# Designed miniproteins, single chains, continued (4), part 70

Each design is a single chain, and the fold is of that chain. pLDDT is the mean over its residues in the fold that is shown.

## One batch from the design tools (miniprotein)

Design m14420
Fold by ESMFold2-Fast:
Structure m14420 (fold): chain A 70 residues (1-70)
Amino acid sequence: SEEEALEKELEELERRAVRAIALRDVAGLQSVLEQLKELTERAKKVSPELAEKAERMLKGVEAALQALQA
């Protein structure tokens, strides 16, 4: 289902974000942020629960990016 596909994509993006943070890879983390924004918009059309999960992750990535650039 699209819901299952979105959940898998969220899991992949979470792994990529963790890796980028560990490596202090600002460009990689920016790429994850852009992909999360697109996924969040798709999730809003499919499942409120998935959209909320994606939104929380997006905020976490934004905070991490700001911390790395501080």
Scores: mean pLDDT 85

Design m14421
Fold by ESMFold2-Fast:
Structure m14421 (fold): chain A 95 residues (1-95)
Amino acid sequence: FRRELILARVAYELILANKDMVRESLIKQQGLSEEKAEKIIEMHELLHQAYDAALAGDYDRAVELLQKALELYKEVSDNEEGLQRIEDLIARVEA
């Protein structure tokens, strides 16, 4: 479990290190609105903070942040697979 959290945290850290390029790509390459692109970046920031909190043993904060990320995900995507992934992570952190 801890190894999975570390790998996920690193993945989100790389996205956030390049967030200006990611935002530009979402708008120009994927055709998303600026508002939707900003929500996707905010979701990644919340996920990074959630994984960081879980690695520190602060599971209550991790769940709180994951729930916020899940709500943003529902606003920007109807993709069930991504939704399920976040819900599964919340369940594993709460256990």
Scores: mean pLDDT 72

Design m14422
Fold by ESMFold2-Fast:
Structure m14422 (fold): chain A 107 residues (1-107)
Amino acid sequence: HHHMKKIIEELDKEAQKRVDEYLEKYASEVGSKENFDRIVDEITKELLEEAKKMGLNVEELKAQIDRLRAEFDKRREENNVPYSASDLTLYLDGLFKLLKAFKIKKL
């Protein structure tokens, strides 16, 4: 268990750092659905290319990301709330949790 625990801790640190980097780059731009969609499309493309290089199941990961995005969009539409940096933070947390799960399965 000690080896897996250390790997999980490193993955969590990497994920948090990358979320913070994406927020620094994009948080000020989020203010519309169009900008949010563009930003998450760009980030998703980068993560899928990374997953492909790592030998992860890209088709399954993409299917789960598409589901996450559909659920997020539905909640946004139901609540009639503007897209914000907090919404981007929540979405990125979900994305990196999915990527972490796929990286752990590879181990």
Scores: mean pLDDT 81

Design m14423
Fold by ESMFold2-Fast:
Structure m14423 (fold): chain A 84 residues (1-84)
Amino acid sequence: MALEEVERRLQPLQPLLDYSLQHAPSTERAQQILQQRQTLLDIVRNGKAPNPYDASSQGILDRLREIEAAARAAAEEARRAAAE
């Protein structure tokens, strides 16, 4: 999978992560997701991972889906905490 495609898919998640970072209950989770995002981008840029599957198109897609789901979950937790 091309780096540009991965970056395009991650871009819509930035507002969700920014929101989660601003809310204490979700800050640590948002930080973990940002680290997972950076790891994925590094794998795509280098074409290498400790596990060869993680550098495959399917492995990259699976990690993208995990990051998307986690970002949405973190934002939802932050919204619930803010609403009280």
Scores: mean pLDDT 76

Design m14424
Fold by ESMFold2-Fast:
Structure m14424 (fold): chain A 57 residues (1-57)
Amino acid sequence: MEEKKEEALKLLKDNDPYNVGKGVRILRELGYSADEIRAVLKEVGLPAPAISPPEPA
């Protein structure tokens, strides 16, 4: 179980937009709340993404 969390943290630290997205997705699949994901992003030095507003393309 912790292996997936470590994988997500590695992806977030990579500072690549694709890998950051994958890391956040893995954390969500592991059952992390939006608040917990924000805390993880802050701990690895990344800005928290806009979680609440929709982003129409």
Scores: mean pLDDT 68

Design m14425
Fold by ESMFold2-Fast:
Structure m14425 (fold): chain A 83 residues (1-83)
Amino acid sequence: SMSEVEKLLAELDRLSDQARQIEAQHSSDPEVVIRTGSIAVFTRALITVVKKEIDQGKLDYDKTAKMLKEFIEKIREQLKEVE
């Protein structure tokens, strides 16, 4: 549903902010900075694409919700590895 996709986009927004916070806390570690910066850039790009497809009325909500859940879990695991 649209409501589910909106909640998932909000979670991606939170994860992007979390990645930036970890990046700032580990600013002296180039590997952590590159990894967390990449996660933040990727999550922002994903949010932008999904919002554009919503605006164009082209979004498959069920397929998109499944995809976003899979990306969220992957991002959470990646961030957990660098905390």
Scores: mean pLDDT 86

Design m14426
Fold by ESMFold2-Fast:
Structure m14426 (fold): chain A 78 residues (1-78)
Amino acid sequence: GMIKIYDLNGNLLGEAKSFEEAFEMLKKLGIRTGLAETPDGRVYLIDSKTKQIVDLGYIDPTKLSPEEIERLGVRALL
């Protein structure tokens, strides 16, 4: 299966074959931070500038506010 890429508002941006393609997709859209859902349903916070990947577990990328995702990402990156 493909990796589904979302913005922090829960909008589906597209699908990628790898995290590298996901980073390229975010860069092309001018988006630094996004969410990547792998085929097993696990969601990751990804940073296209630093290439960091943070495992958020089995969450719904459409149910978290952008502020909640940013707080989780900031906490996990600290």
Scores: mean pLDDT 80

Design m14427
Fold by ESMFold2-Fast:
Structure m14427 (fold): chain A 67 residues (1-67)
Amino acid sequence: SYEYPQEFRQGLRAVLAERYDEALAHFRRALAQDPSLAPDVAALADWLRKEGHDAAAERLRELAAEY
């Protein structure tokens, strides 16, 4: 089984709570520790876009593109 770093898991919890500013802060810290998580952040952005959360999806896509 895969276990994401604490910051990434906190970002996922914030996304589920629709607290996108907190999610971005957590993912930014997670990517600073492990840039290999950028594709996972991009995949989450694609999922949010499909769910109709276009603004949140764009912010996560932009963050992932920095890595």
Scores: mean pLDDT 88

Design m14428
Fold by ESMFold2-Fast:
Structure m14428 (fold): chain A 66 residues (1-66)
Amino acid sequence: MIDEDAVVDSTMEIETKHVPSIASMTREEVRELLLERLENPPPVVREIGEKLREIGDELEEELKER
């Protein structure tokens, strides 16, 4: 029955609620997550990532200039 599947899914969701979210993840866990995303990004995401890095570099340069 769908009801029983929903109960199982709810139990699974309760368990995943206890799994650390980004807010409660350790630095190493976040780093691994980011590395996985960086290793297998689609080409569009790679280009966006490159632009974000450029923006970060520009911001760092501006902060150093001030």
Scores: mean pLDDT 60

Design m14429
Fold by ESMFold2-Fast:
Structure m14429 (fold): chain A 100 residues (1-100)
Amino acid sequence: SMNDELRSLVDTLLTTAENALAALEAGDMESALRLLGQMATVLDIIASLEKDEELKKRLRELSRELRRLQAAGTPEDVPRARELLERTIELAKEVLKKLE
């Protein structure tokens, strides 16, 4: 079902975010930035399935911010990467809440 697909996508998003956080903690900014790009792709898919226009907009805006950081990020951007990861986890939890 669409709800089962959304739950699976959110699980993938949360797992990828945990892996990105672990990469940042290990000082592996290159891996963290690659994982931000993967999260952006998953966010785009979730947004395509989302019926709430405001939530859809927030998902798409976050995806764009993740892709910008992936393209231009440096080791000096660790605080920004952490901020975007925390926002991704929060938004993922909000999507899950709406499926209950």
Scores: mean pLDDT 88

Design m14430
Fold by ESMFold2-Fast:
Structure m14430 (fold): chain A 87 residues (1-87)
Amino acid sequence: MESSEYVNEGTRRVERGENPVEYLRQASRIMEEQGMPRTSVQLRVSSRRIEQGEDPTESIMRASEIAEEEGMPETSESLNEMSRVTG
């Protein structure tokens, strides 16, 4: 399963009022394995914010920007879509 698919499932979880953290953590692991460490770190930051009851929207938007910079346009678009349902 690609990182964008995990982010998309996370978005569906948010739309249902469910916790997306596990899906963002899986996306982070895949990004790290594929050599996208900046995106991986930002996804962990987003996950931590959710666990602490903080608004993750800005962090997810930043993860989208970084994913685009690291050459992952599908993951970037999936994260941008997720930010629209969290904000």
Scores: mean pLDDT 85

Design m14431
Fold by ESMFold2-Fast:
Structure m14431 (fold): chain A 74 residues (1-74)
Amino acid sequence: SLADRLLEAFDRYLALWREIALSRGVPAAEVDALVAEARAYFRDLIARMSPAEQEELLRLVEAQVAKAEAYLAA
C-alpha cells in the first residue's frame, strides 16, 4: 500500500539519520531512543492522513533520503 511505501521510506531516512548522528558522536542509546520516538510518531501521523497527503509526504521523505545519502557519500 501507499502507507507501507511511506513507512519503508521513513525507515530508510531514519537509518541514514542514525548513521549521520553516530558519525557526529551522538551516543547510541540516545540515537536509538530518538529513532524509536520518531518512528512511532510518524506511524501515528501517517495513519491519520488521506492518500493524497501520504503521496505528498512520500515525495518529501524520498527527497530527504536522497539528501541524507548525498551527505554520507561526501
Scores: mean pLDDT 86

Design m14432
Fold by ESMFold2-Fast:
Structure m14432 (fold): chain A 93 residues (1-93)
Amino acid sequence: RELSVREQAVRLIVERLKKEGEVERSKLIEEISKKTGLSRSTVSKLIDELVDAGILEVRINESGKEVLSITPSGLRLIEGMEEAERETLERQA
């Protein structure tokens, strides 16, 4: 259940960033928390994991706020994950 919700959170984060290009970290955390039911701290840790994995990058905008965007590598990985959902399940079977 939590794993499924976390995967949904990752997909929502990527979809949001593909649509907007860049989103403030605090705003993204609030939106994903609200949509998934995960705590804001859990979403924040998930975003940090995605940055560490090279899926997202963090930048500081003109106002000194952290903003997030999807990397080209992250976009390719998500496109691969859409195709590899079946492969991931097969690997665990």
Scores: mean pLDDT 74

Design m14433
Fold by ESMFold2-Fast:
Structure m14433 (fold): chain A 84 residues (1-84)
Amino acid sequence: SEDAKKAIEKIEEAGVLLSLGRVEEAIEKLKEAIEYLKKVDTEDAKKAIKHIEEAIELAKEGRIEEALKHLQKALEYAEKILKK
């Protein structure tokens, strides 16, 4: 799925931005990832979206390590879309 590939790209970009303390830019990339995943509309896409939404809220609170763990889970679910 092209939409799933684009979502993965945006999640990976956001992870790098969060590690650099560029929180607002990371949140923008995560919102783009959610838009791509909504086009896929599978259970794995919905689970990925939930983890991204939790990562956004944690990032807003400055809880960067917890946000990054949720992005790892989001990537895991998004990658399942590409394999099936």
Scores: mean pLDDT 89

Design m14434
Fold by ESMFold2-Fast:
Structure m14434 (fold): chain A 90 residues (1-90)
Amino acid sequence: SLLEVIKELQELHEKVLELLENKAPTEEIVAEVERMVAVAERVLSPEEQAALRAELAELKARLEAGEISIEEFVHAVNERIGEALNKLQE
């Protein structure tokens, strides 16, 4: 259900924030953020999944280019997930 997905996303986001605070490897943080996207996709249409994956790919490219920090990457992906899920509640 949407509520179960939101709860799992909140728990994963809290874990990601703990990894950031503990200076975990970037690869570990990115992997957990990718898990958040996969969880969100369970309630999204194929079109919404494609849009969210395109946004994730853009943000990963910007992170790899050094244009954004890992903290900015985490925040941006979480915002994009929130926007996608909010459209389902309207």
Scores: mean pLDDT 86

Design m14435
Fold by ESMFold2-Fast:
Structure m14435 (fold): chain A 101 residues (1-101)
Amino acid sequence: DFVGLEDFRRMVRGLVEIALRERGVTLSPEEREAIERAVLERVLPIAEIGANSKNIEEFREKLRTELGLSDEEIEELLENGMPEFLVRVVDEEIERVLRER
């Protein structure tokens, strides 16, 4: 997908808004911005590593060594792709905020 950084940020924001609506949860603007930032911090490095990797082996190694992803997380990303991984990260960050209260 040819998505610029700003388009990607808008996509993340939209996914956070949808996930919050589905949960029937209202968060402050600051809490929502914190979730958006956390999602971007987790996902943007994956996209950057992908863009800078010469092959799939280098990509796997960099995800493991630079981001500390588990073999299970790496396989899920490679099998299901970025959109499904992104939805999972959004859900995890929302659940973290709701749990920490």
Scores: mean pLDDT 78

Design m14436
Fold by ESMFold2-Fast:
Structure m14436 (fold): chain A 71 residues (1-71)
Amino acid sequence: SDAEEGLRLAREGGRLLAEGKALLASGDKSLILRGIGLALRGIGLGWEGVLLASRVSEELGEEAARLGGLG
């Protein structure tokens, strides 16, 4: 069901958020940007309206990763 899929996404979102928080604590600017991307993806996956939130978080995560990759 959509509710069960939502719970799976919420769990995965929680894992990504925790991983992102660990990277944010690193003090490395490139890792911080990647941590922001992971945290945003995690938040998006765990939020109501997951389809739209996941799209926004993915785009923001890709932008953060792109900016981190540019140095």
Scores: mean pLDDT 70

Design m14437
Fold by ESMFold2-Fast:
Structure m14437 (fold): chain A 90 residues (1-90)
Amino acid sequence: LAIEAIEAAIKDVPKILKNEKVKKLLIEALKKAKELVKQKRYDEAIELLKKAKKEIVEEALKAGNEKDAITAEAILDGVIRAIREDERRA
């Protein structure tokens, strides 16, 4: 389920977010997390996404884009939950 959630997020991010730098940072983090999940490195994927969330939210807020900050955080939190669920089942 986590890989499906990550792929859906990668597809939806360009349609939902407005700031190009925030889009690129989020997509890059999601792609890296997907590779870690494929390798069953769930804890590393979660840690990477938590760090990315802090950086991406800060970048969106510096750009004056509160909606992108809120949306990116929600997407990342959803993906982290999906990864935790897959880890629990493994």
Scores: mean pLDDT 86

Design m14438
Fold by ESMFold2-Fast:
Structure m14438 (fold): chain A 63 residues (1-63)
Amino acid sequence: DAAVEAAIAMLRRIAPHLSEAGRARLAREVTLRAKELADQGRLDEAQRLIDAARELGLEVEPL
């Protein structure tokens, strides 16, 4: 999915440059977006977002 690929690319680009507070805000946004994807039945895409964020050290909530 192009939108999810773009989101993951954005995460990889910006996460290394964020403060602790910035990373916490990003983690919240990723969690909300993943939950929205899951609610739409897009579970694989939601899980890919969560996995990418975790690989970058973001504290995201499980689905």
Scores: mean pLDDT 81

Design m14439
Fold by ESMFold2-Fast:
Structure m14439 (fold): chain A 101 residues (1-101)
Amino acid sequence: AERERRREEILREASAGVYLLGAVAAHSAAKSAAERAKKSGKVEELRKAAKVSRDSYELSKKSAENARKLGDEKTAKEIEKLAKENLEIAKEAEELAKKLE
């Protein structure tokens, strides 16, 4: 019983870790796209970066839900923080694109 619980806990943490790695990768992609678009000064590139960041937000939101379903609330909250940062990056890119029109 106790050893079985420890095994389930390890497997749950490993599975939740995969979702966290996916969220970190999505956040990195969003940040990189936004930085490239900002350096380009092109409205089209900023709009593309905003879309990448919104897609990363949706992916991270789903990853947080999956981590929570596994019972890893701590990992779910960390992923939700990354999701909010992705949404913020999207809004900043959209606002900058609007100013450069």
Scores: mean pLDDT 84

Design m14440
Fold by ESMFold2-Fast:
Structure m14440 (fold): chain A 76 residues (1-76)
Amino acid sequence: MEEELEKLVEEGLKNNDPLGGLEKGKELALKNKDLETVFGLEKQILALELRQQGVTDPAKFRQAHAELEAEFKAKL
C-alpha cells in the first residue's frame, strides 16, 4: 500500500501533475479506509496549492494545516 502511494505521487511529479498524483493516492487510501493517510495527503495537496498561489510564509502553512486538522477531527 505505501509503495503504491509513493508510485502514484512520483508519477504525478514526472508528469508535471503533482496534485493529480496526490489525489489518486487519496482515492487509494479512501478505498483502504485509511483516514489518517487521507488526512496526510490532504495536507500535502493544500501545501502544494498554497505554493502555487505564491504563499511563502511558513506561518500561513501552519495555520492552513491547523484549520484542516480541525475540520478533519470534526468529521470524525
Scores: mean pLDDT 74

Design m14441
Fold by ESMFold2-Fast:
Structure m14441 (fold): chain A 85 residues (1-85)
Amino acid sequence: SPERERAEELSREGVKLLFEDPDDEEKVLEGLRLFEEALEIDPEHEATRLALIAILESLLKYKREKLSPELVKYIEELLEKYGKL
Protein backbone atom coordinates (compact mmCIF):
# COMPACT_ATOMS: atom_id res chain seq x y z
CA SER A 1 0.00 0.00 0.00
CA PRO A 2 1.13 3.64 -0.40
CA GLU A 3 1.03 4.01 3.39
CA ARG A 4 3.35 1.02 3.86
CA GLU A 5 5.77 2.31 1.19
CA ARG A 6 5.85 5.75 2.88
CA ALA A 7 6.42 4.15 6.31
CA GLU A 8 9.29 2.04 4.92
CA GLU A 9 10.82 5.15 3.27
CA LEU A 10 10.65 7.07 6.58
CA SER A 11 12.23 4.17 8.53
CA ARG A 12 15.08 3.92 5.95
CA GLU A 13 15.74 7.68 6.30
CA GLY A 14 15.69 7.26 10.09
CA VAL A 15 18.26 4.43 9.93
CA LYS A 16 20.48 6.55 7.65
CA LEU A 17 20.45 9.50 10.08
CA LEU A 18 21.10 7.28 13.13
CA PHE A 19 24.13 5.56 11.52
CA GLU A 20 25.52 8.58 9.57
CA ASP A 21 26.70 10.22 12.82
CA PRO A 22 25.60 8.28 15.94
CA ASP A 23 27.27 10.84 18.26
CA ASP A 24 25.18 13.74 16.83
CA GLU A 25 22.23 14.02 19.22
CA GLU A 26 20.19 16.15 16.75
CA LYS A 27 20.55 13.47 14.02
CA VAL A 28 19.66 10.73 16.53
CA LEU A 29 16.55 12.67 17.59
CA GLU A 30 15.53 13.31 13.93
CA GLY A 31 16.06 9.62 13.07
CA LEU A 32 13.90 8.50 16.00
CA ARG A 33 11.17 10.99 15.02
CA LEU A 34 11.12 9.52 11.49
CA PHE A 35 10.66 6.01 12.95
CA GLU A 36 7.82 7.30 15.16
CA GLU A 37 6.15 8.91 12.10
CA ALA A 38 6.55 5.62 10.18
CA LEU A 39 4.80 3.69 12.98
CA GLU A 40 2.03 6.33 13.20
CA ILE A 41 1.37 5.71 9.46
CA ASP A 42 1.68 1.88 9.68
CA PRO A 43 1.47 0.82 13.36
CA GLU A 44 1.29 -2.90 12.44
CA HIS A 45 4.61 -2.91 10.54
CA GLU A 46 6.42 -5.47 12.74
CA ALA A 47 9.83 -5.14 11.02
CA THR A 48 9.91 -1.33 11.55
CA ARG A 49 8.70 -1.66 15.17
CA LEU A 50 11.32 -4.35 15.99
CA ALA A 51 14.09 -2.28 14.32
CA LEU A 52 13.09 0.78 16.39
CA ILE A 53 13.06 -1.28 19.63
CA ALA A 54 16.53 -2.70 18.85
CA ILE A 55 17.90 0.80 18.14
CA LEU A 56 16.34 2.26 21.32
CA GLU A 57 17.71 -0.59 23.49
CA SER A 58 21.16 -0.22 21.88
CA LEU A 59 21.18 3.56 22.55
CA LEU A 60 20.29 3.05 26.24
CA LYS A 61 22.82 0.20 26.65
CA TYR A 62 25.83 1.79 24.91
CA LYS A 63 25.18 5.56 24.78
CA ARG A 64 23.02 6.45 27.84
CA GLU A 65 25.85 8.39 29.59
CA LYS A 66 26.45 10.51 26.44
CA LEU A 67 22.78 11.34 25.76
CA SER A 68 20.93 14.33 27.26
CA PRO A 69 18.36 13.50 29.99
CA GLU A 70 15.64 14.78 27.63
CA LEU A 71 16.67 12.37 24.84
CA VAL A 72 16.92 9.45 27.33
CA LYS A 73 13.36 10.26 28.49
CA TYR A 74 12.11 10.33 24.86
CA ILE A 75 13.80 6.96 24.16
CA GLU A 76 12.21 5.44 27.30
CA GLU A 77 8.78 6.82 26.26
CA LEU A 78 9.17 5.29 22.77
CA LEU A 79 10.14 1.91 24.30
CA GLU A 80 7.05 2.01 26.55
CA LYS A 81 4.78 2.99 23.62
CA TYR A 82 6.10 0.57 20.96
CA GLY A 83 7.79 -2.18 23.01
CA LYS A 84 4.38 -3.46 24.18
CA LEU A 85 2.48 -3.22 20.89
Scores: mean pLDDT 82

Design m14442
Fold by ESMFold2-Fast:
Structure m14442 (fold): chain A 62 residues (1-62)
Amino acid sequence: AAAARRAARDALLAQYAGQVNKTIEEGDKLSKIDPEKGAEETQKKVDELTAQARADVAALNA
């Protein structure tokens, strides 16, 4: 049913939001040691998580 697919997507997006928040927190800690690397690492990981989330959401529409 479409409702089950939407529920799965919403759960998946909530999971990725949690991972993004954790990545930002870890990046903030790294920025205290190396501000430039902290910002760069955080951006790369957020971009990777966003791309993966989009791919997983697209797979649910199959």
Scores: mean pLDDT 79

Design m14443
Fold by ESMFold2-Fast:
Structure m14443 (fold): chain A 116 residues (1-116)
Amino acid sequence: SVDRMRDLTVRMLDEAARLAEQAAEMSKDPSMKEKLKEAAERLREEARALRAATTDEELREVSLQAAKVAYEVAGLLDELAKKSKDPSVKKKLLEAASMARAAMGLAIRTAELLAS
């Protein structure tokens, strides 16, 4: 159901945010820490918006926005992973990027199911 897709998307966004926050804690680079904290907050904001949507039209619009944010964050996480010299930080960033891409795909499918 569309509600199950929403719930799964929320879980994937929250997991991507958690992994990005863990990468921030592991990183010694203040600039990378700040970018990762901002990326995590963007993902959590989209998860909150998905939970708050009460109509099919709202859920469709929020799902499209969540997909866009997840795509942008995944790209940022990949770029930060390429620049990271710490293998543990790199691994967490790639895991976070993978979860963000999973959330993007689910959000797109949710929006498509609601398209009339």
Scores: mean pLDDT 90

Design m14444
Fold by ESMFold2-Fast:
Structure m14444 (fold): chain A 88 residues (1-88)
Amino acid sequence: MTVEEINKILREAGLDDVSIYETKDNYVAVLNLGGKSGVSYYKLKKLIPILEKLTGKPIKVAVMDGGPQAIGLKVDAKTEEEAIKIAS
């Protein structure tokens, strides 16, 4: 399964605030912490085991700073580049 196919599944699931990237050993799902991020995080966590089974590769989640901490998510990075690097 390609990165484009995974991103299509995420968008069809309503996860337009999530971007997937391929690394050497895994995939990285970068969640942009904003208005929908709490709902998107829980929805993404339900999809990850299904996507890992379909891809045969682990999927790591990185949370990028883009919204309020009030949704209870830990911010891993301030930029998309930092999020990918941390999860790689």
Scores: mean pLDDT 67

Design m14445
Fold by ESMFold2-Fast:
Parts: sequence; structure tokens; C-alpha cells
Structure m14445 (fold): chain A 80 residues (1-80)
Amino acid sequence: NAFEKAEEKIRKIAETLSPEARSALENVLRTVRYLIEQGDVETAYRTARAAIDLMEKRGLITPEQAEELRKVLDELEKAL
């Protein structure tokens, strides 16, 4: 399951985040999971990418953390 593998990688990154950033990521993961279950993979990817970009711009995550999250999304997109 490509999503479960991506979720596991994201959870490891989340361990390096503040509680606020971790909560935001958990909310994003819930939304992405829902969209994938609805078959809306394109919207799921777009939503996750936009959320990561916003978190980086707001300083909730570092550029390095944002890049790691983007890599996971790119791997997920290629697997779907």
C-alpha cells in the first residue's frame, strides 16, 4: 500500500516537528487519506503539496523538512 508507506515516512519526519506542526501534518494526512479513498488522487496530491508549501512559508517546518515531505509526496504520486 503506497499510502501506508508514505504515511510511515511522514510519521518519522513528524517526530522532528513541533507539536503544532505535527498536528497540522496529521490533519493533512487525514484529508489526503480521505481523498485517496474517494479516488481523487490528483486533488489529494495537490492538497498535500499546497499544505507543505504553506507550512514552510509560515515557518512551521524548515526548508529541509519541507523537502523531505515533498520527496515522500513525489514517491507516492509515482506509485499511484
Scores: mean pLDDT 80

Design m14446
Fold by ESMFold2-Fast:
Structure m14446 (fold): chain A 93 residues (1-93)
Amino acid sequence: MLEELVRKIKETAERTLAAARARGYSEEDLATLKAILEKAIEVAKRASVEDAQALLEQTERLLALIEAGEDPTTSLVALALLTIGIEIDLELA
């Protein structure tokens, strides 16, 4: 189950980067987006199934906004904060 969730997060992340490029995001914005998505993937590999599911849902929400041409800022911040929170919990365990 966890391995399948990590695979889905990776696939969604790749689609998110492709959608952002298609929308004409700057090289700086793409680098920031990539860094956040890569951290989410690495954290997901060590997360609980529940936390990995939450990361997938947040990444899917981010993809939907970018594909719609909407401002992704709030969703991107939410994904970054969720990722950091899970990473802190893993370090404290």
Scores: mean pLDDT 87

Design m14447
Fold by ESMFold2-Fast:
Structure m14447 (fold): chain A 71 residues (1-71)
Amino acid sequence: SDVIQRLMDQFRDVIRRLSDPSTGRDAYRQFRRGLDSRDTITDSIYQQRTNTIRNMGSSSIRSMSIRYRRQ
């Protein structure tokens, strides 16, 4: 989780730099489209969390997500 949080913080910092006040509107639209295209990154995060979920015990929802990602 710490690794994921750090990665997300870096991503947020990058988008902030790209989203200058003068271009905020267009940058935000492109950012939203980028989120839809981040399936590969999201899939990698799910793979990392697959092992962690076993320790959580209360992972019914995330267990469903993992099952959905099975090919």
Scores: mean pLDDT 55

Design m14448
Fold by ESMFold2-Fast:
Structure m14448 (fold): chain A 80 residues (1-80)
Amino acid sequence: VLGQLRALAQRALEALERGDTGTALAALDEMAKMLLELGVPAPSAIGLLLGAMGSLLDGDTEGAREEINSLLELAEEALS
């Protein structure tokens, strides 16, 4: 599970580097669904997902990167 989340985060970050918003958003959606299945509180997971999507649409690459990393931290905490 953690390996899959890391792979999705890597995919999102690589898509972000290329300016491929569609691929980045798809990877973020998959990550959020997995976090919810792991029992991460929905407001936390959805809040970070919406923040990452907003940063992506605004062209804030660093903001999006930070929010993607925060989703990974939530995943690591849930799997601890």
Scores: mean pLDDT 75

Design m14449
Fold by ESMFold2-Fast:
Structure m14449 (fold): chain A 70 residues (1-70)
Amino acid sequence: SILEEAEKEFKEILEEVKSTSDPMEMTKLMFRALALYVEYILEAKKRGEDIKPIEELYEKFVEEAKKLMA
């Protein structure tokens, strides 16, 4: 499932954000997550799957990451 792959990848990136104290590495991880998000949305659309769960997953990731970068 595209949703399962997205959930796994965003969780792994969030753990990497939690484990680093380098703002540059955090920024790179945020851009990596954005690139993956775009790819997952495009793949879900191609397969005719609902994009809303992936959008919600990415929004939750961004909220959690912003708390760690503040």
Scores: mean pLDDT 84

Design m14450
Fold by ESMFold2-Fast:
Structure m14450 (fold): chain A 81 residues (1-81)
Amino acid sequence: MYKALAEELKDKLDDVIKRIPELEPEAQVEAIKVLVEAAKLDPSLIPKVMKALEEMQKSKSPEVQEAAKKALEELRELQEE
């Protein structure tokens, strides 16, 4: 386990997540896809990404809400044995 890399990713991930709501809806959907890909490559990021996706479900944009819901379902399936 690489604690230094995990801490750096957590810090940068939080900054990225804070900026997502300021983006246009299309860019927010793209950011959601990037977060899902990051979680697929590093499952240790899944809890942080899922929390971000839960916040994105509160978006006023239907396309962002739908993308966040679908991404959460995908990540739940990826947590299988």
Scores: mean pLDDT 73

Design m14451
Fold by ESMFold2-Fast:
Structure m14451 (fold): chain A 90 residues (1-90)
Amino acid sequence: MRAALEAEMALGVAEIALAVAKRLGDSEAAARAAERGVAAAEELARVTQDRERALALLDSLADMIREAPLPEEVKEELLARLEALRERIR
């Protein structure tokens, strides 16, 4: 399905951007990348027909956000949004 593929591609791009921001120590770039990743995860959760794959992708993004150069408050907010998506998919 085109929409699911587009959401997965957007999520992959956000994960690459998060990895780059982590290597550079750029918290502003990390925040933008994390927000894009969560938005892509929200779209994936809406359109996915493969719950197992979607949950694995959400877990991967959550791990990257935990390692990102972000304030703890921002991490908690983004991780709470991802947890709400996981509950919706399950």
Scores: mean pLDDT 84

Design m14452
Fold by ESMFold2-Fast:
Structure m14452 (fold): chain A 66 residues (1-66)
Amino acid sequence: SHAETAAIVTGLSLGIPLEKAEKAAKIVLDNRELSSQEIADLITKETGIPFEKALKIAETGKLALE
């Protein structure tokens, strides 16, 4: 819950639409064992979010999971 919220809020702060931010957050939660860069690659492939923004979402989401 907290990690999902953190990832969504990060996406929104980067100008990502809510629907894509929610999908990105789910990718972070479903792939928590992967590196931030690997998660960012998945986010970019599945949602079209630019890699640099996807990486910030992945890093923030993973930090919140710690």
Scores: mean pLDDT 85

Design m14453
Fold by ESMFold2-Fast:
Structure m14453 (fold): chain A 99 residues (1-99)
Amino acid sequence: KLKELALKVSELHEQLSQALKNGDIDSARKLLEELARESSRYYREKSLLNGSSDDIADAMGRIARAVTEIELSNLKPSESRAQNHLDLSQKYKKIAEEL
């Protein structure tokens, strides 16, 4: 479950990096919306597995969603943002490998 979520988050960051590189803002928007949902799920499940209360797990999920929503509100083509998402893709892929 957590491994599948980490892989999904990794995949979405990779696709988002490519969309931003290509200036495909419509695809980037859809990918960020999906990333907000899947990142929220990942951090909620991670918190629950680490023994956090439901309230803390829900808060961690909301924080992950909020970070992605901030980017969505300022969405434009950006090589630095594309690189950041590529780096995050690699980070979440490594996390999944360790799960």
Scores: mean pLDDT 83

Design m14454
Fold by ESMFold2-Fast:
Structure m14454 (fold): chain A 82 residues (1-82)
Amino acid sequence: SMEEIEEILKELDRKLKEVGEYARKGDVEKAREKLKEAKKLKEELLKKMREMGVPEEFIKRFEEHIEGLIKLAEKLIEEAEK
């Protein structure tokens, strides 16, 4: 349902915020764990969107947006590694 998609979105947002928080604290290992969880949630979200018949053009734009956020999170981890 759309409600299930919204819940996955909330969880994904939370995990991405956690990546930033752990990276800021210098806890690179924990930040990487949260990033892996975020990537899994993205995969689950895209699958559910397709199962629900969301237009592919919308899914593509959404995937590009989330990939951008993931790349920013990856850069935060890279900068925290010293």
Scores: mean pLDDT 86

